# Designed miniproteins, single chains, part 84

Each design is a single chain, and the fold is of that chain. pLDDT is the mean over its residues in the fold that is shown.

## One batch from the design tools (miniprotein)

Design m2925
Fold by ESMFold2-Fast:
Structure m2925 (fold): chain A 78 residues (1-78)
Amino acid sequence: MSNEEIAERWRKFIESYPFKSEEVRELMLEGAELFEQGKFEEAAEKFREARDLALKLNDSESYTIAGMMEREARELAE
């Protein structure tokens, strides 16, 4: 599956998911855009920022989602 296909699936999910924080959603969308551009390290950092913000907000669902996307981006940042 291409980076563009993964990023498009993530973007559609992020846009449709009822996040408790708009800031978390925006960070995740920025991460997906960077991932689409092949900037995997930068994408992972945006997903990490989203995860850290979700943790501060006690939002375990957003924390888990952002963490999964961060891990996938880091694995491709070889």
Scores: mean pLDDT 83

Design m2926
Fold by ESMFold2-Fast:
Structure m2926 (fold): chain A 93 residues (1-93)
Amino acid sequence: MEPVLRTFSDEELEELRKAEGNPEKTIEVAEKYPFVHDGSPLAQQLIEALKRAGSGNVVVSYDPKRNTRLVVVTTEDNGRTEASSMSSTRPPV
């Protein structure tokens, strides 16, 4: 199924509001409900919260080829953010 464009629900907004003070919670909300960034204040609010959460454990990427979609990827405990974190599919032996 292709990604569906939807606005945040009241429940998601409450989680996001509480998460504003808690970086960990913000990450959980973002990974639970991946959304399409449409320039809405709600989407912008989440992006800002993620940025404030920590510039090491959250990566925001957009899909310019298909639809503009905000994808949140929590980096590993390593703390380094690279393209590998997004398109690193190590081939199993």
Scores: mean pLDDT 47

Design m2927
Fold by ESMFold2-Fast:
Structure m2927 (fold): chain A 73 residues (1-73)
Amino acid sequence: METIERIIERALGDVPEEIREELRARLLEDPEVSEAEIARLLRKAGLSEEEIRRKILELEIERGLEAIRRAIK
């Protein structure tokens, strides 16, 4: 969905395109993708643990904001 694409662009804009594509594809298949699965993909991409933690936090913040926007309507 377009919402997932926007979340990834906002949180992972500085991550290489191919990694963003992998995450987008995974989230489109399963919107409930776990933090552990996201971390696994970022580690495979060669990010440090600190970078991974920051990116996961940014993704969760963006997902939370979109969920709130949908709930409020």
Scores: mean pLDDT 70

Design m2928
Fold by ESMFold2-Fast:
Structure m2928 (fold): chain A 72 residues (1-72)
Amino acid sequence: SEEEANKAALYAAGAVAYGAAGDAERARHMAQKSMEAGPKEVAEKNAKAAAEGALKEGNREGADQIYEQALK
């Protein structure tokens, strides 16, 4: 649904923000919530975008945690 997709996008944005801040644990938690809230395909795309965003901000550990959770 649109509501579920919107929640997935918001959690993915949270993962990017926490990843950029260096909070790998919260970034991972937000990525997991994104995957659970939306359709799997949309959630996986958003999780990948969040991980790439964290990596671009220099938080490689946060990006790695998001990728590991997305591959479950």
Scores: mean pLDDT 68

Design m2929
Fold by ESMFold2-Fast:
Structure m2929 (fold): chain A 102 residues (1-102)
Amino acid sequence: KPEELRELAKYYLDEAEKILKDTREKVSKMLSEMGLEDLKAEYEAEFDRILAEVKWLREQLDKASDEEIETLLNQALTFYHAVKLYTDRVLKEVEELKKKLE
């Protein structure tokens, strides 16, 4: 059913937003504690850009016809996996930086 595919796409976008917001908060806190304000601003700007992509994808999903929904689900799923990879990489990079400064 197209409606089930819409719900699944929305689920992946909601999970992507949650991961982005949680990681943004953790990264911002760690960089602030290290006194790296310029780097903090750069990461925050990149997270905010990706969060804007979540908002855009949700707007596309709301406007989508039943014929378009499978394509949007595939886009949401691809985006979700890309977000997981990105957030894992960024968190690891910032944690490694913190260890070098301790």
Scores: mean pLDDT 88

Design m2930
Fold by ESMFold2-Fast:
Structure m2930 (fold): chain A 98 residues (1-98)
Amino acid sequence: MIEELERGIEEAEAELPTLTNEDARLQALAGLRLLANQLLALLRREGRLTPEEEERLQRLAELGEPGVEALKEKIRAAPDGEAAARALAEIEELLALG
């Protein structure tokens, strides 16, 4: 199970930069987030989670929905351009970490 999750994450990470369609990329990010969260929970439960692995998997979990979608919703609901610019900067920061 751990090896299957790690392989799924590696395959998703390798595929992500090749995706040119925005919907396909968002779907891939959502899948990557799900796999990262499952691996995090499993490694933590087994006492195998290192600080380095935890940081990496948390970053991957933040790349996908609902985190990015929640930030997009903040942009759509923003009362002014300044609030929208701040929400966009948060999305860019999250994507830069992955």
Scores: mean pLDDT 63

Design m2931
Fold by ESMFold2-Fast:
Structure m2931 (fold): chain A 81 residues (1-81)
Amino acid sequence: MELSELELRVLGALMAHGPMTIDELAERLGVSKEEVQAIVDRLEAKGLVRRTGDGENERYEVVPGKAAEAMHAYVEKLAAK
């Protein structure tokens, strides 16, 4: 599973601070809302992040167990050389 530095930063922020909106992630990471939305969409497609809440209260959170598993698998793959 391939994760960019920005994808890892998004996962880290969600793990440290709990469920966050796109606006909160953009402010925390210092990137545009459009960039955060694209990253979160990719993480959701990978099953690492999910949407919670409704409408204007829509937030994103790490899927319990899945993000740690994916991050460990990625690190293990890099360390296996």
Scores: mean pLDDT 72

Design m2932
Fold by ESMFold2-Fast:
Order: structure tokens, then sequence, then C-alpha cells
Structure m2932 (fold): chain A 73 residues (1-73)
């Protein structure tokens, strides 16, 4: 299991929501993004997998970089 995958599995759904909110992700995308990240945590191996999961959850491109950084902090 990757180090990033272990970090995501340790984060609660609420902690993921808080990190996305702190990154400036609009409220309308926070819940879908948090749910998709938690659901797909075992398939996430690196930062690009996090970014892809956020894109699939409908997060606009301008928030992807900040969200990935917040989740990995």
Amino acid sequence: MSELQKRLLKLSLEEIRERLRAAGVPDEYIEPAAEQLKKNAEKIKDASDIALTLVKAGVPAEYIGPAVRALLA
C-alpha cells in the first residue's frame, strides 16, 4: 500500500471535507469529492490518482491543485 494511500485511509470523511474547504473548493463539490476520495482510497497510489478522482467527482480544474496540496499536507 502506498504512503499516499495510507494517508488517505487514515483521514476521516470529515477531515477530507475540512481539507477541501480549507483549499477553497466550493461547497457544492466538497461532498461528492470527499465521498469519491474515501470510496476510491484503495485505488489511489499517487497525487495524480487524487487529481483524477477529484476531476471525476466534478471538481473544476482551478481547484484541483489546491485540493491535492491540502489533502497531502
Scores: mean pLDDT 79

Design m2933
Fold by ESMFold2-Fast:
Structure m2933 (fold): chain A 98 residues (1-98)
Amino acid sequence: MKLVEKVKEFIENPDEEALRLLLNGQWEELRKRYSEEDFLALVAAVVLHEIGALDIDPSNEDALRELLKRLGVPDEYIDKILEIVKELGFQPLDITLK
């Protein structure tokens, strides 16, 4: 999947501006500056990182949904992001995805 490659790209070469927009809940600005595939990949990369940092079971969909809601992700994107995370989500975001 092309989104998997984009997630790896965000891990290896983090876009500091996109990360700042996401962490500040600036979804409309993120959507204006980045393609849907790019911001979905960015959010998936952040979720994988938080899974490792918070010791969240990647198969625990309820915990992942709560994380996404805390990040301010619109409901319409939560299911798409969870699908991406599940495809990558056997391991937390770290050196494993290099």
Scores: mean pLDDT 69

Design m2934
Fold by ESMFold2-Fast:
Structure m2934 (fold): chain A 76 residues (1-76)
Amino acid sequence: DEEARKLEEELIAAARKLMEEKDEENLRISTERMVASVVSDPAKRAELAARLTEAVRAGDEEEVRRIIREAVELGA
């Protein structure tokens, strides 16, 4: 789905910008908002947001892409 791929790319770009974030609280809030924009299940949102925060902090682009793809698929 072209729409889902575009959303995935936009979220990955946003997550890359968050890799430059120095404030841990701002990082957590931003990742929670990103996941909440695509995932409606509160339990899955919390799980994916926590995983995304850790991946962004680690600079793990492969894990960031995997998590965002999973979130977009859950929101579809």
Scores: mean pLDDT 81

Design m2935
Fold by ESMFold2-Fast:
Structure m2935 (fold): chain A 88 residues (1-88)
Amino acid sequence: SLEELEKEQLELVDKFVDARKNRAPLETIEALAKELREVLDKIEEYYQSLYKKNNTPQAKKMYELVKKSKEEIDKEIERTLAAQRAAA
């Protein structure tokens, strides 16, 4: 469900931030990044499906906001991975 996906996203973000703060091994950070990206993809697919089904301006706006939020999170993931790989 969407609620379960949103909860999983929050938990994975917290784990990713904690792993970065505690200088966890690169493989741990990469695994968390992969899981976070998979959850973000599922959330985007959910809102895309709602837009296709309802075809309303509101559904389109929500889909576009979700895509933008995912892009910003992806940038932070890539920045973290680049820093961790440079430190390895």
Scores: mean pLDDT 85

Design m2936
Fold by ESMFold2-Fast:
Structure m2936 (fold): chain A 62 residues (1-62)
Amino acid sequence: SNAELGKKIAELLVKNGISSERGGKALEKAVAEGDPELMKRVAIAEAEKAGKLDLAEEIRSL
């Protein structure tokens, strides 16, 4: 479900040192919109901004 995907993405961002405040707010909006593709795009953008290209690819494969 979208909630499960959002939780998994948030956990990956936190484990990789990306601020839960920044990532969490963007993910919260995407979850509220109910769009799993948007959730992935938002998380990938945050990972890329942090220079975590391997994390971005991991999120893309979800």
Scores: mean pLDDT 73

Design m2937
Fold by ESMFold2-Fast:
Structure m2937 (fold): chain A 70 residues (1-70)
Amino acid sequence: SNAELAAKSAAAGAEAGRRSGHAAAGSGMWDTYKLLPESEAAREAALRAAGGASAEEAMRWDQKAFEDAK
């Protein structure tokens, strides 16, 4: 359906952004601040701006891409 195609397109875009270094989730810098609620909100906002996806979705695609490379 149209909604399924849109969701897959968004997920593919998030993965492409991650591999290109656009997704902040790939930065070790965010690991330092993830214990702070304000920093977590800022991190998710950055990920949405960069990849158009939530931090959790970006992490799922990053993990899958890493496993697929092996």
Scores: mean pLDDT 52

Design m2938
Fold by ESMFold2-Fast:
Structure m2938 (fold): chain A 81 residues (1-81)
Amino acid sequence: MLSDAEAEEKMAELLEKLRAAKTDEEIMRIQGEIGAVLAQVPDPALRERIAAEVVEEVMSKLSEEDRAVIRRVFEAERAAA
């Protein structure tokens, strides 16, 4: 598992790459890497904070159709909780 400091460092790097990404393919690839890092973060508070920032950045870059898919996934996870 990653330490909180290692997770924040990796997330900062991935978030900068996400901001620089120009194609949906690049965005989805980086999002997958972010998900892999989040899966290794044991602190739920840190995970929630990072996830919120990632969602905002992804939503700003994706098409309306891709945003709808992401919203549906989060709604399904919240309904399951």
Scores: mean pLDDT 70

Design m2939
Fold by ESMFold2-Fast:
Structure m2939 (fold): chain A 99 residues (1-99)
Amino acid sequence: MREAAILKARFTALLSSINLITDHPSSYSDAEILAELDQLMQTLEDIMNNPDISDEEKKKLLQKAIGTLQDLLATLPPDSPVAEHVRGVIAKIQQMLAE
């Protein structure tokens, strides 16, 4: 139970960081954005593998991640490598949600 709470807190902190990038995209390098996305994916994998987090809660967290990443994608140049990577991450999370 405590570990599940820590994972959810980490997830919330990562979404807040990504929202800050969305508000100020020119203030962040491609490498910094990609590092935040990698940490988000690792945290989501940890959440999906945690038996103390319900399937309902897992789906809600995946949906929140998709929404945050779609907002980020809207602020990026559509042909950028970062935008391509964000689309790939959204697709992976959507596949997790469908399973």
Scores: mean pLDDT 85

Design m2940
Fold by ESMFold2-Fast:
Structure m2940 (fold): chain A 83 residues (1-83)
Amino acid sequence: SKSKELREKADEAFKNGDYDTAIKYYEELLKLFPNDPEIYLRIGDAYFKKNKYDEAIKWYEKALEIVPDNLLFWQKLREVKKK
């Protein structure tokens, strides 16, 4: 499916350190699944790896709007705010 293909391409780009390509494919995947907190988290992680901490914070906060009780997402947000 297109969604599986986009997720695989995004995950592969992320693993290869191509965070710009990963963000592009995750944003396309987000159009198909706007309420998937994992996609917001992955985009946040990609911005964090790029040292774009303000962007990482925004994406982690979007993930927490969907799953406010997720401890891992809160931990990631606290970690990036220390930078």
Scores: mean pLDDT 87

Design m2941
Fold by ESMFold2-Fast:
Structure m2941 (fold): chain A 55 residues (1-55)
Amino acid sequence: SDNPRIQKAKELAEELRKQGYSKKEIYDIVYEKYGSSSISIRNQLSAITGVPQSD
């Protein structure tokens, strides 16, 4: 699976972590920017941030 948007989401998560954001805050920010427009990215966000998704 080659998806440049997923890579951008991972890069954003790394940058936010450098700024001292928590896993939950990183999840929310990345979700707002990339996850709301793509179910695939939303599934990847839980793996990237380690925050469980509510079903």
Scores: mean pLDDT 70

Design m2942
Fold by ESMFold2-Fast:
Structure m2942 (fold): chain A 90 residues (1-90)
Amino acid sequence: HMMKKISKEEAEKLLKELGVDESAFNVPAGTYKVLKEKETPDYKEKIFVYTDADGSVVIAKVRTYKDGTTEVKVLIKSEDEYYYATLTTS
């Protein structure tokens, strides 16, 4: 898959759509934290933030459906740059 470079304003808009505050990008190095979790009979959803070895901050939403289909949305902050990607697997 290809990551799309986005503006800070676009990243803030996407965070709002995920229901996550932009302060989630302000986590210490070595962080892995679950921000939100939800489970229904039809799917399981988790939103988490973690730091990569290079200092990038990743906010990911993973939704897994009962049929095994998984939808992933990822926001990455690397220094002063933002990236967005989506992936669906079955």
Scores: mean pLDDT 79

Design m2943
Fold by ESMFold2-Fast:
Structure m2943 (fold): chain A 74 residues (1-74)
Amino acid sequence: KKEEDIKKANEFREKLVQKYEEIKKSPMTEEEKLKAIRDLLVEFLKILGLPDEVINDAKNAKTKEDIQKILEKL
């Protein structure tokens, strides 16, 4: 089970990085980019099966600094 979870996490991390770069290159506003990055992070955390507390912290992230703090907890 843990090996399967690690494989899924690695595949998702690669997709996450790719989508993050696409968001940065897109002609969206900084607010739209932040929302897209936050939504992507929430989806990633849900797939990893992290506790609702961590997922809710990600949903409530308002700044890039808030997102970085959540990533540091992982």
Scores: mean pLDDT 73

Design m2944
Fold by ESMFold2-Fast:
Structure m2944 (fold): chain A 72 residues (1-72)
Amino acid sequence: SVADLQKMIDELQRTREALDKKIEELNTRIQQQKQLGKPIDIKDLITKNVYEIARGSTDFIIERIKAKIDSL
């Protein structure tokens, strides 16, 4: 049903918000390291990339569900 699809979007939006927060925290940490002239932790860069991929995948799924609702 449309209601079930909307519930899925709501859950995915919550996941997206959590990922955005984690990415923002990592960006702040990386910027602080740059400002202090310290080498950037490669682990932070990899973790950021993983979260950015997860965010992109989440956005893709949301768009697909929205397109399905709009086609009904």
Scores: mean pLDDT 88

Design m2945
Fold by ESMFold2-Fast:
Order: sequence, then C-alpha cells, then structure tokens
Structure m2945 (fold): chain A 80 residues (1-80)
Amino acid sequence: SAKLQELLARLDALTAQALAAIAAAKTDAELQQVVNTTMSQIRALIEEAMKVLNPEQLAEFQKHVGARQAQLTAAVRKAA
C-alpha cells in the first residue's frame, strides 16, 4: 500500500533524526527535550496512520513503531 509505505518512510526518517539528536545531546536536559519531541512526533504519526490505514495495515505499521521505539530506548539508555 502506498499509504503504508509513505508512513513507514516518515517513521524511518523521524527515527534517524531522533537517533542523531540523541547522540548529539550533551546534557540530560537536551536528551529529555529530544525524547519528548520524538514521542510527540511518533504519537502524531500514529494518529494519522489510524485515520488512513485499514486494520491490517495499521497492525503492520504498529509493529514497525514498536521496533523503532525499542531502538530509540536503547539509544537513550546508552546516551544517559
């Protein structure tokens, strides 16, 4: 599905930007700001996905969200 592929590409772009920002954070305050901004962006993307994807496509998207959230959590633990 073109809609699913677009949302997955946007999720991957957000994840790449977040990983770079986490690695660049020099203070706990900067790291916390990156985490808060990234969580807000992922939430907005999930809300958009819920509006445009069918249940099967949404399940696939949520699987990728879970994988990217795990990756981000690991990066935050390493940076802290």
Scores: mean pLDDT 88

Design m2946
Fold by ESMFold2-Fast:
Structure m2946 (fold): chain A 80 residues (1-80)
Amino acid sequence: MSEKLKKAIEDAKAALEAIYRQMLADGVPVEEAREILERVAKTIYDYYVKKYNLTPEEAEQFKKEIDKHLEELLARIEAA
């Protein structure tokens, strides 16, 4: 992977994880937490693609990594 793509993935995953942990700490209901996380994930995707000036190929790989991480976080919310 390019260095900028690695950085974008790291930063985006860290941002999603921080929001996930905050929602758990605040006791946000499962349905609301799910909606917030999905909305925020889209915003994070758009933000980091632009911030790191990712190519279309890098953006596709970035989306796959972020979608996978989002699915893992959504599964954890369901289990909580």
Scores: mean pLDDT 82

Design m2947
Fold by ESMFold2-Fast:
Structure m2947 (fold): chain A 104 residues (1-104)
Amino acid sequence: MTEVELSGVPASVAVGGTATLTVTKTAGPDGTHQIGAALTGADGTTAGSGSATANVATGGTATVTVKVTGAAGTYTASAGATTFGDDGTPVGSGAGNNATVTVT
């Protein structure tokens, strides 16, 4: 399983703005990492999402840029990653911790 952690999250971001999230790989297989991040409301509504592709070793970081398209409110930031081997086959996936982001 690929394990990742949100290690840098802004406390607030503007409506129509951009949030830059830092994601740290904590465990999992080597390979190409497809990293996704989202801002989700308590009702399940997504206020923004983003993705990055990076080759990240354990302890390394990647940055995901989230374009905010949702309304003002309080959202949960979450990130996950899928690791692909050299042949393009998924070899691990997992989700990290959550953080709170206020959209104003």
Scores: mean pLDDT 78

Design m2948
Fold by ESMFold2-Fast:
Structure m2948 (fold): chain A 70 residues (1-70)
Amino acid sequence: MDKEKAAELISRAGTAIVLGRKDEAKRYLEELKKLGAPQELVDEAITAIDNGDYEKALEKLREIQKALGL
């Protein structure tokens, strides 16, 4: 796994979530899944974004960060 790229994607996803940029946030989460982020956590984060639950989306993003060893 490219840890630098994963860290960048997590940062970008978090910013997009905070700004309510749903499509951008989901794109970064899909790229994180390609880098080995657990599918279940990524899918839960995307579901939270679609529901407008940004607190839950950020919680799932932190779980992804921990799962990736970042």
Scores: mean pLDDT 85

Design m2949
Fold by ESMFold2-Fast:
Structure m2949 (fold): chain A 103 residues (1-103)
Amino acid sequence: NKLNLANEYLNLAAQALEEKNLLKAKDYLFLAKTELSKIEDDKYEDTKLAVGYSILAIEALIDNDKDLAQTYINKAQEQLNKSTAPESIKNSLQIVLNKLSKL
């Protein structure tokens, strides 16, 4: 199941963020987005955008641009709030966003 694999990658990204490993977190978010993109369903477009903005937030943090990172975290949160994905995906991505906001 592509959703289950995407959820596993989101959880691994959250763990990498707790360890402050930004590159590893970015890689796992990219893998999560890739698995979501294999699902032919417009219901996951908001979720894919939220993951995409989370990747951009990490890139901004790597560049030491905290203001830009916060802008992307806010954009990711807006897309997550619109998402109709299963609660497991939404909860895992919310944990990612909460950890990004504390960096």
Scores: mean pLDDT 88

Design m2950
Fold by ESMFold2-Fast:
Structure m2950 (fold): chain A 75 residues (1-75)
Amino acid sequence: SPQDEALALGREVIARETDPLVRTLLEQLLAAGRSDLRATAQLARFVGLHLHRTGGDPALLARVVEVERRLVAEL
């Protein structure tokens, strides 16, 4: 599901994140997203913005944008 895919992408970004504030925020959104589709969409949005701002992997960014689009369609 797009929810499971977004949570998996969130975990992947957390594993690579060195900023403790960003990591804490992502972990909180990940925990909320396990039971709330809107929180999962917020996680996908935050991850996408973070990757864009930091010049992260464009392939990963494209995957996040596509997952966010599918999550929004389910809201």
Scores: mean pLDDT 79

Design m2951
Fold by ESMFold2-Fast:
Formats: sequence, C-alpha cells, structure tokens
Structure m2951 (fold): chain A 65 residues (1-65)
Amino acid sequence: GKELAERGLPFYEGPDGLLKGEDAKQLLLGHGFSEEEAEELIKKYSNGDGNLDAEGATKAAVEAS
C-alpha cells in the first residue's frame, strides 16, 4: 500500500519530488507488471507529464491486486 510506495520513492524520486516516467516504469516492472501494463498505468495515474507522485504510484500498485 502507501508505505510500500513511500519506501520505494526515495530511490526513484527526482529532485522535483516525482517518480519520473522511466523511474515509474522501473518501479512497476519491479512489481511484476509487463512493460505495456506499466506504460498504461503511468498514463492513467500520472499527473499529466508521465510522472507519478506517491498517490499515483500507490494506485498503480493496487491495480495489480
């Protein structure tokens, strides 16, 4: 859940406090999503730039359940 995203974010989070598209994709791939699924979830939960915040990353991870 939220704690998992928060623990992952310090590793992937850029200086702007967002998971940048490539880092967000790697996070989702690490959770067992395919490349296509990761890209779709980023588009669905991104803040418009293809980057995920902590909430978006958490929602994307929950979509796996």
Scores: mean pLDDT 61

Design m2952
Fold by ESMFold2-Fast:
Structure m2952 (fold): chain A 73 residues (1-73)
Amino acid sequence: EDLEKARQLMAEGIAAAEAGDWETAERLFVEGILLIKDPVLRANALTAASLILIGLGHGETARRVVKRVNEAL
């Protein structure tokens, strides 16, 4: 199921971000968020990923995730 795959990718993205692997975190968050078909759940996931990255001090990665998701829609 796409939603379960999205959840797994989001969890892996968080782990990568916590490890300081922002390139991997960016890719995993974008892939996971784009699997979410419901626009409200997608927006919530994008917000959560952005806040996590900003909280870890990496606002540049948050900006890239937002840009890539919006450009893919």
Scores: mean pLDDT 85

Design m2953
Fold by ESMFold2-Fast:
Structure m2953 (fold): chain A 72 residues (1-72)
Amino acid sequence: SKAEEGKKLAEEGGKKALEGYKEKNLDKAQEGSKLFAEGLNLLVEAGEEKLAEEIKKKYSEEMNKISEEELK
């Protein structure tokens, strides 16, 4: 389903983006961010707004951890 595809794409894209930022690999981070955005868009189109928000929250928490580590 569109919701299942969106969830998988958002989770895999988010993971790839986070790994890219940790590795300072901008190409990987950009590719992951694109997939993450595409996955979230599919979830919203499927009416899974709560799931999209939950995935965004988890991603933001992980990004915040990376940003805090870089600022130290």
Scores: mean pLDDT 81

Design m2954
Fold by ESMFold2-Fast:
Structure m2954 (fold): chain A 56 residues (1-56)
Amino acid sequence: LKEEIERVEALLKKLRAQLAALKADPNASQLDIEIQEGIIGIVEGVLNLLKRKLEK
């Protein structure tokens, strides 16, 4: 479970870096940025649930 949390945190770090790159790219569409933001939100939600399970 700790290993799972670490993997999800690493994934979030990569997704946030990709979002920053998309926002810096003048050719990136607003839709692509919104999709990436949505994915990050879902992954953050999963991470919070995993952390709550670990506390039990």
Scores: mean pLDDT 79

Design m2955
Fold by ESMFold2-Fast:
Parts: C-alpha cells; sequence; structure tokens
Structure m2955 (fold): chain A 82 residues (1-82)
C-alpha cells in the first residue's frame, strides 16, 4: 500500500517533469544535430530534471540519471536518460 503510493508519486513527478521540459526537449531534438552549443542546453535540461528528482526525494532515480549524463558527456551523446 505505502509502496504503491510511492510508485504513483514517482510516476506523477516523472510526468510533471517531462511535461514541463517537453517544449525545450523538442527544441533540443531539432537543433542538437546542428550546433555544439545545443549540447550545453541538453546538459542543462538533464541537470534540471535530475535536480527536480532529488528535491522530490527520488535519489535512486536522480543518481542513475546523473550517471547517464556523465556517460553521455564522455561519449559526446545524450543517451539513457529517457
Amino acid sequence: SMKEKELQKLLEVESEILKELEPQREELYKKAKTEEEKRQNMEKLLLEAIEKMRKKGFLDVAARAQAALDDALKTGTVTGVD
């Protein structure tokens, strides 16, 4: 019961973050292919999402997202963040 409420809360937080970042995400998808400066914007959006996850108490999700960002920065691509 409590665990189900925590999962529902996590889904709501993820949905809210995704909804809030959707316009910026579309812009980055469009321009990320053409300019290096768009990589910085992509990094900024991911850091914002990670920070929001941490503030909501989803530390495990935030830690995995941070690891994915770190890996993406090493390879020059943004992957595995969802």
Scores: mean pLDDT 62

Design m2956
Fold by ESMFold2-Fast:
Structure m2956 (fold): chain A 112 residues (1-112)
Amino acid sequence: NPENVESNLESLRLLLLTRKLLEETGGNEAEVLKRMARYIHENKVKVSKVTGSIEDFLATLPPEMQEAARELLEEGVSLDDIAEAYIILTQVKENKRSVEELQEAIEKLENL
């Protein structure tokens, strides 16, 4: 299914970008959150809608991430875009795939 391949490619590219940003920032997760949320917003990446209040969502974040999220909201980045950036960041932290492993996965899907 071409739609499934494209969706998987987009997901892998977001994971790759997040891993690169973590390495470039020396693990500064708040800065990575800001850069990823701006990328998602600017490139109109398809994201799921957050349910509940802004304050409920912010309460799920570490304090340093809450400050970054408030700055993004003031810039006009949507809560949905910020939430997606945080989900991707969490996935990268849990799965620990290298830049090389993510690049290989992308290349395999592009050559299907």
Scores: mean pLDDT 80

Design m2957
Fold by ESMFold2-Fast:
Structure m2957 (fold): chain A 66 residues (1-66)
Amino acid sequence: KEFKDGETVRVTTKPAIDLTTGKIYEPGTEFTLENVKVLENGLIQATDAATGNVILMGPEGVEVVA
């Protein structure tokens, strides 16, 4: 699944983590992606547009909203 800058994602099955604060984005949480990068280990690194913080997520644990 492809993730792009400006997309809003919802956490579905696995939490995302804020790498700056350590905050866990629980299932049902929505946030908008900026600066999307696929890491060597297959995880997605992006910036939460609302906070400016770097978020780490698994591609299978999140869904693009609409």
Scores: mean pLDDT 80

Design m2958
Fold by ESMFold2-Fast:
Structure m2958 (fold): chain A 114 residues (1-114)
Amino acid sequence: MEAAKEAAKAAKDAAELTERAGELSGNEEGKKKALEGAKKGKKYAEKALELAKQGKGLEAAKEAKKGGEEAAKGGTEAAKSGEGKAVTMGTAAAIAGIGAVASAEIAEKLAEKE
């Protein structure tokens, strides 16, 4: 359960960075895409945390992966369309989202042994 919980937390943290990057974006399309990615990422991450608390590690890992993917997409859009802090935060969010996906894939493999 630990690995799935950590992956879910990573996805949530990445989605929060994506939201901040979106809020700083001066580009209408990039802001919209970043905020949509953040909203979806947070919902998937929260569901993953709930599933992890229920001992459903495999399902939690799958939801955390979706959360990380949405955060990475939104972060990338904020980085492409932003300037200054929005680019820095968007890049950090995209990297964090990719990391959350990798963590979720590891958690999924660990859950297969239970």
Scores: mean pLDDT 84

Design m2959
Fold by ESMFold2-Fast:
Structure m2959 (fold): chain A 58 residues (1-58)
Amino acid sequence: MEGVLVVDDGSKEEKILRGYGILPGDYVLAVNGEKVSSLEEVVDRLTPFSEIEVERLK
């Protein structure tokens, strides 16, 4: 599956994403229509008005 897997590793990136409702086990596919390849890239592109494409596997 394409995208970035959010892992519960206690990183700064995980804590920031949790504030946006993005949890461990989620795959972030795109932010503001642009594909992402790392959690750092996701965090760098996030704004309060961001559109986030997320897929949850269960």
Scores: mean pLDDT 73

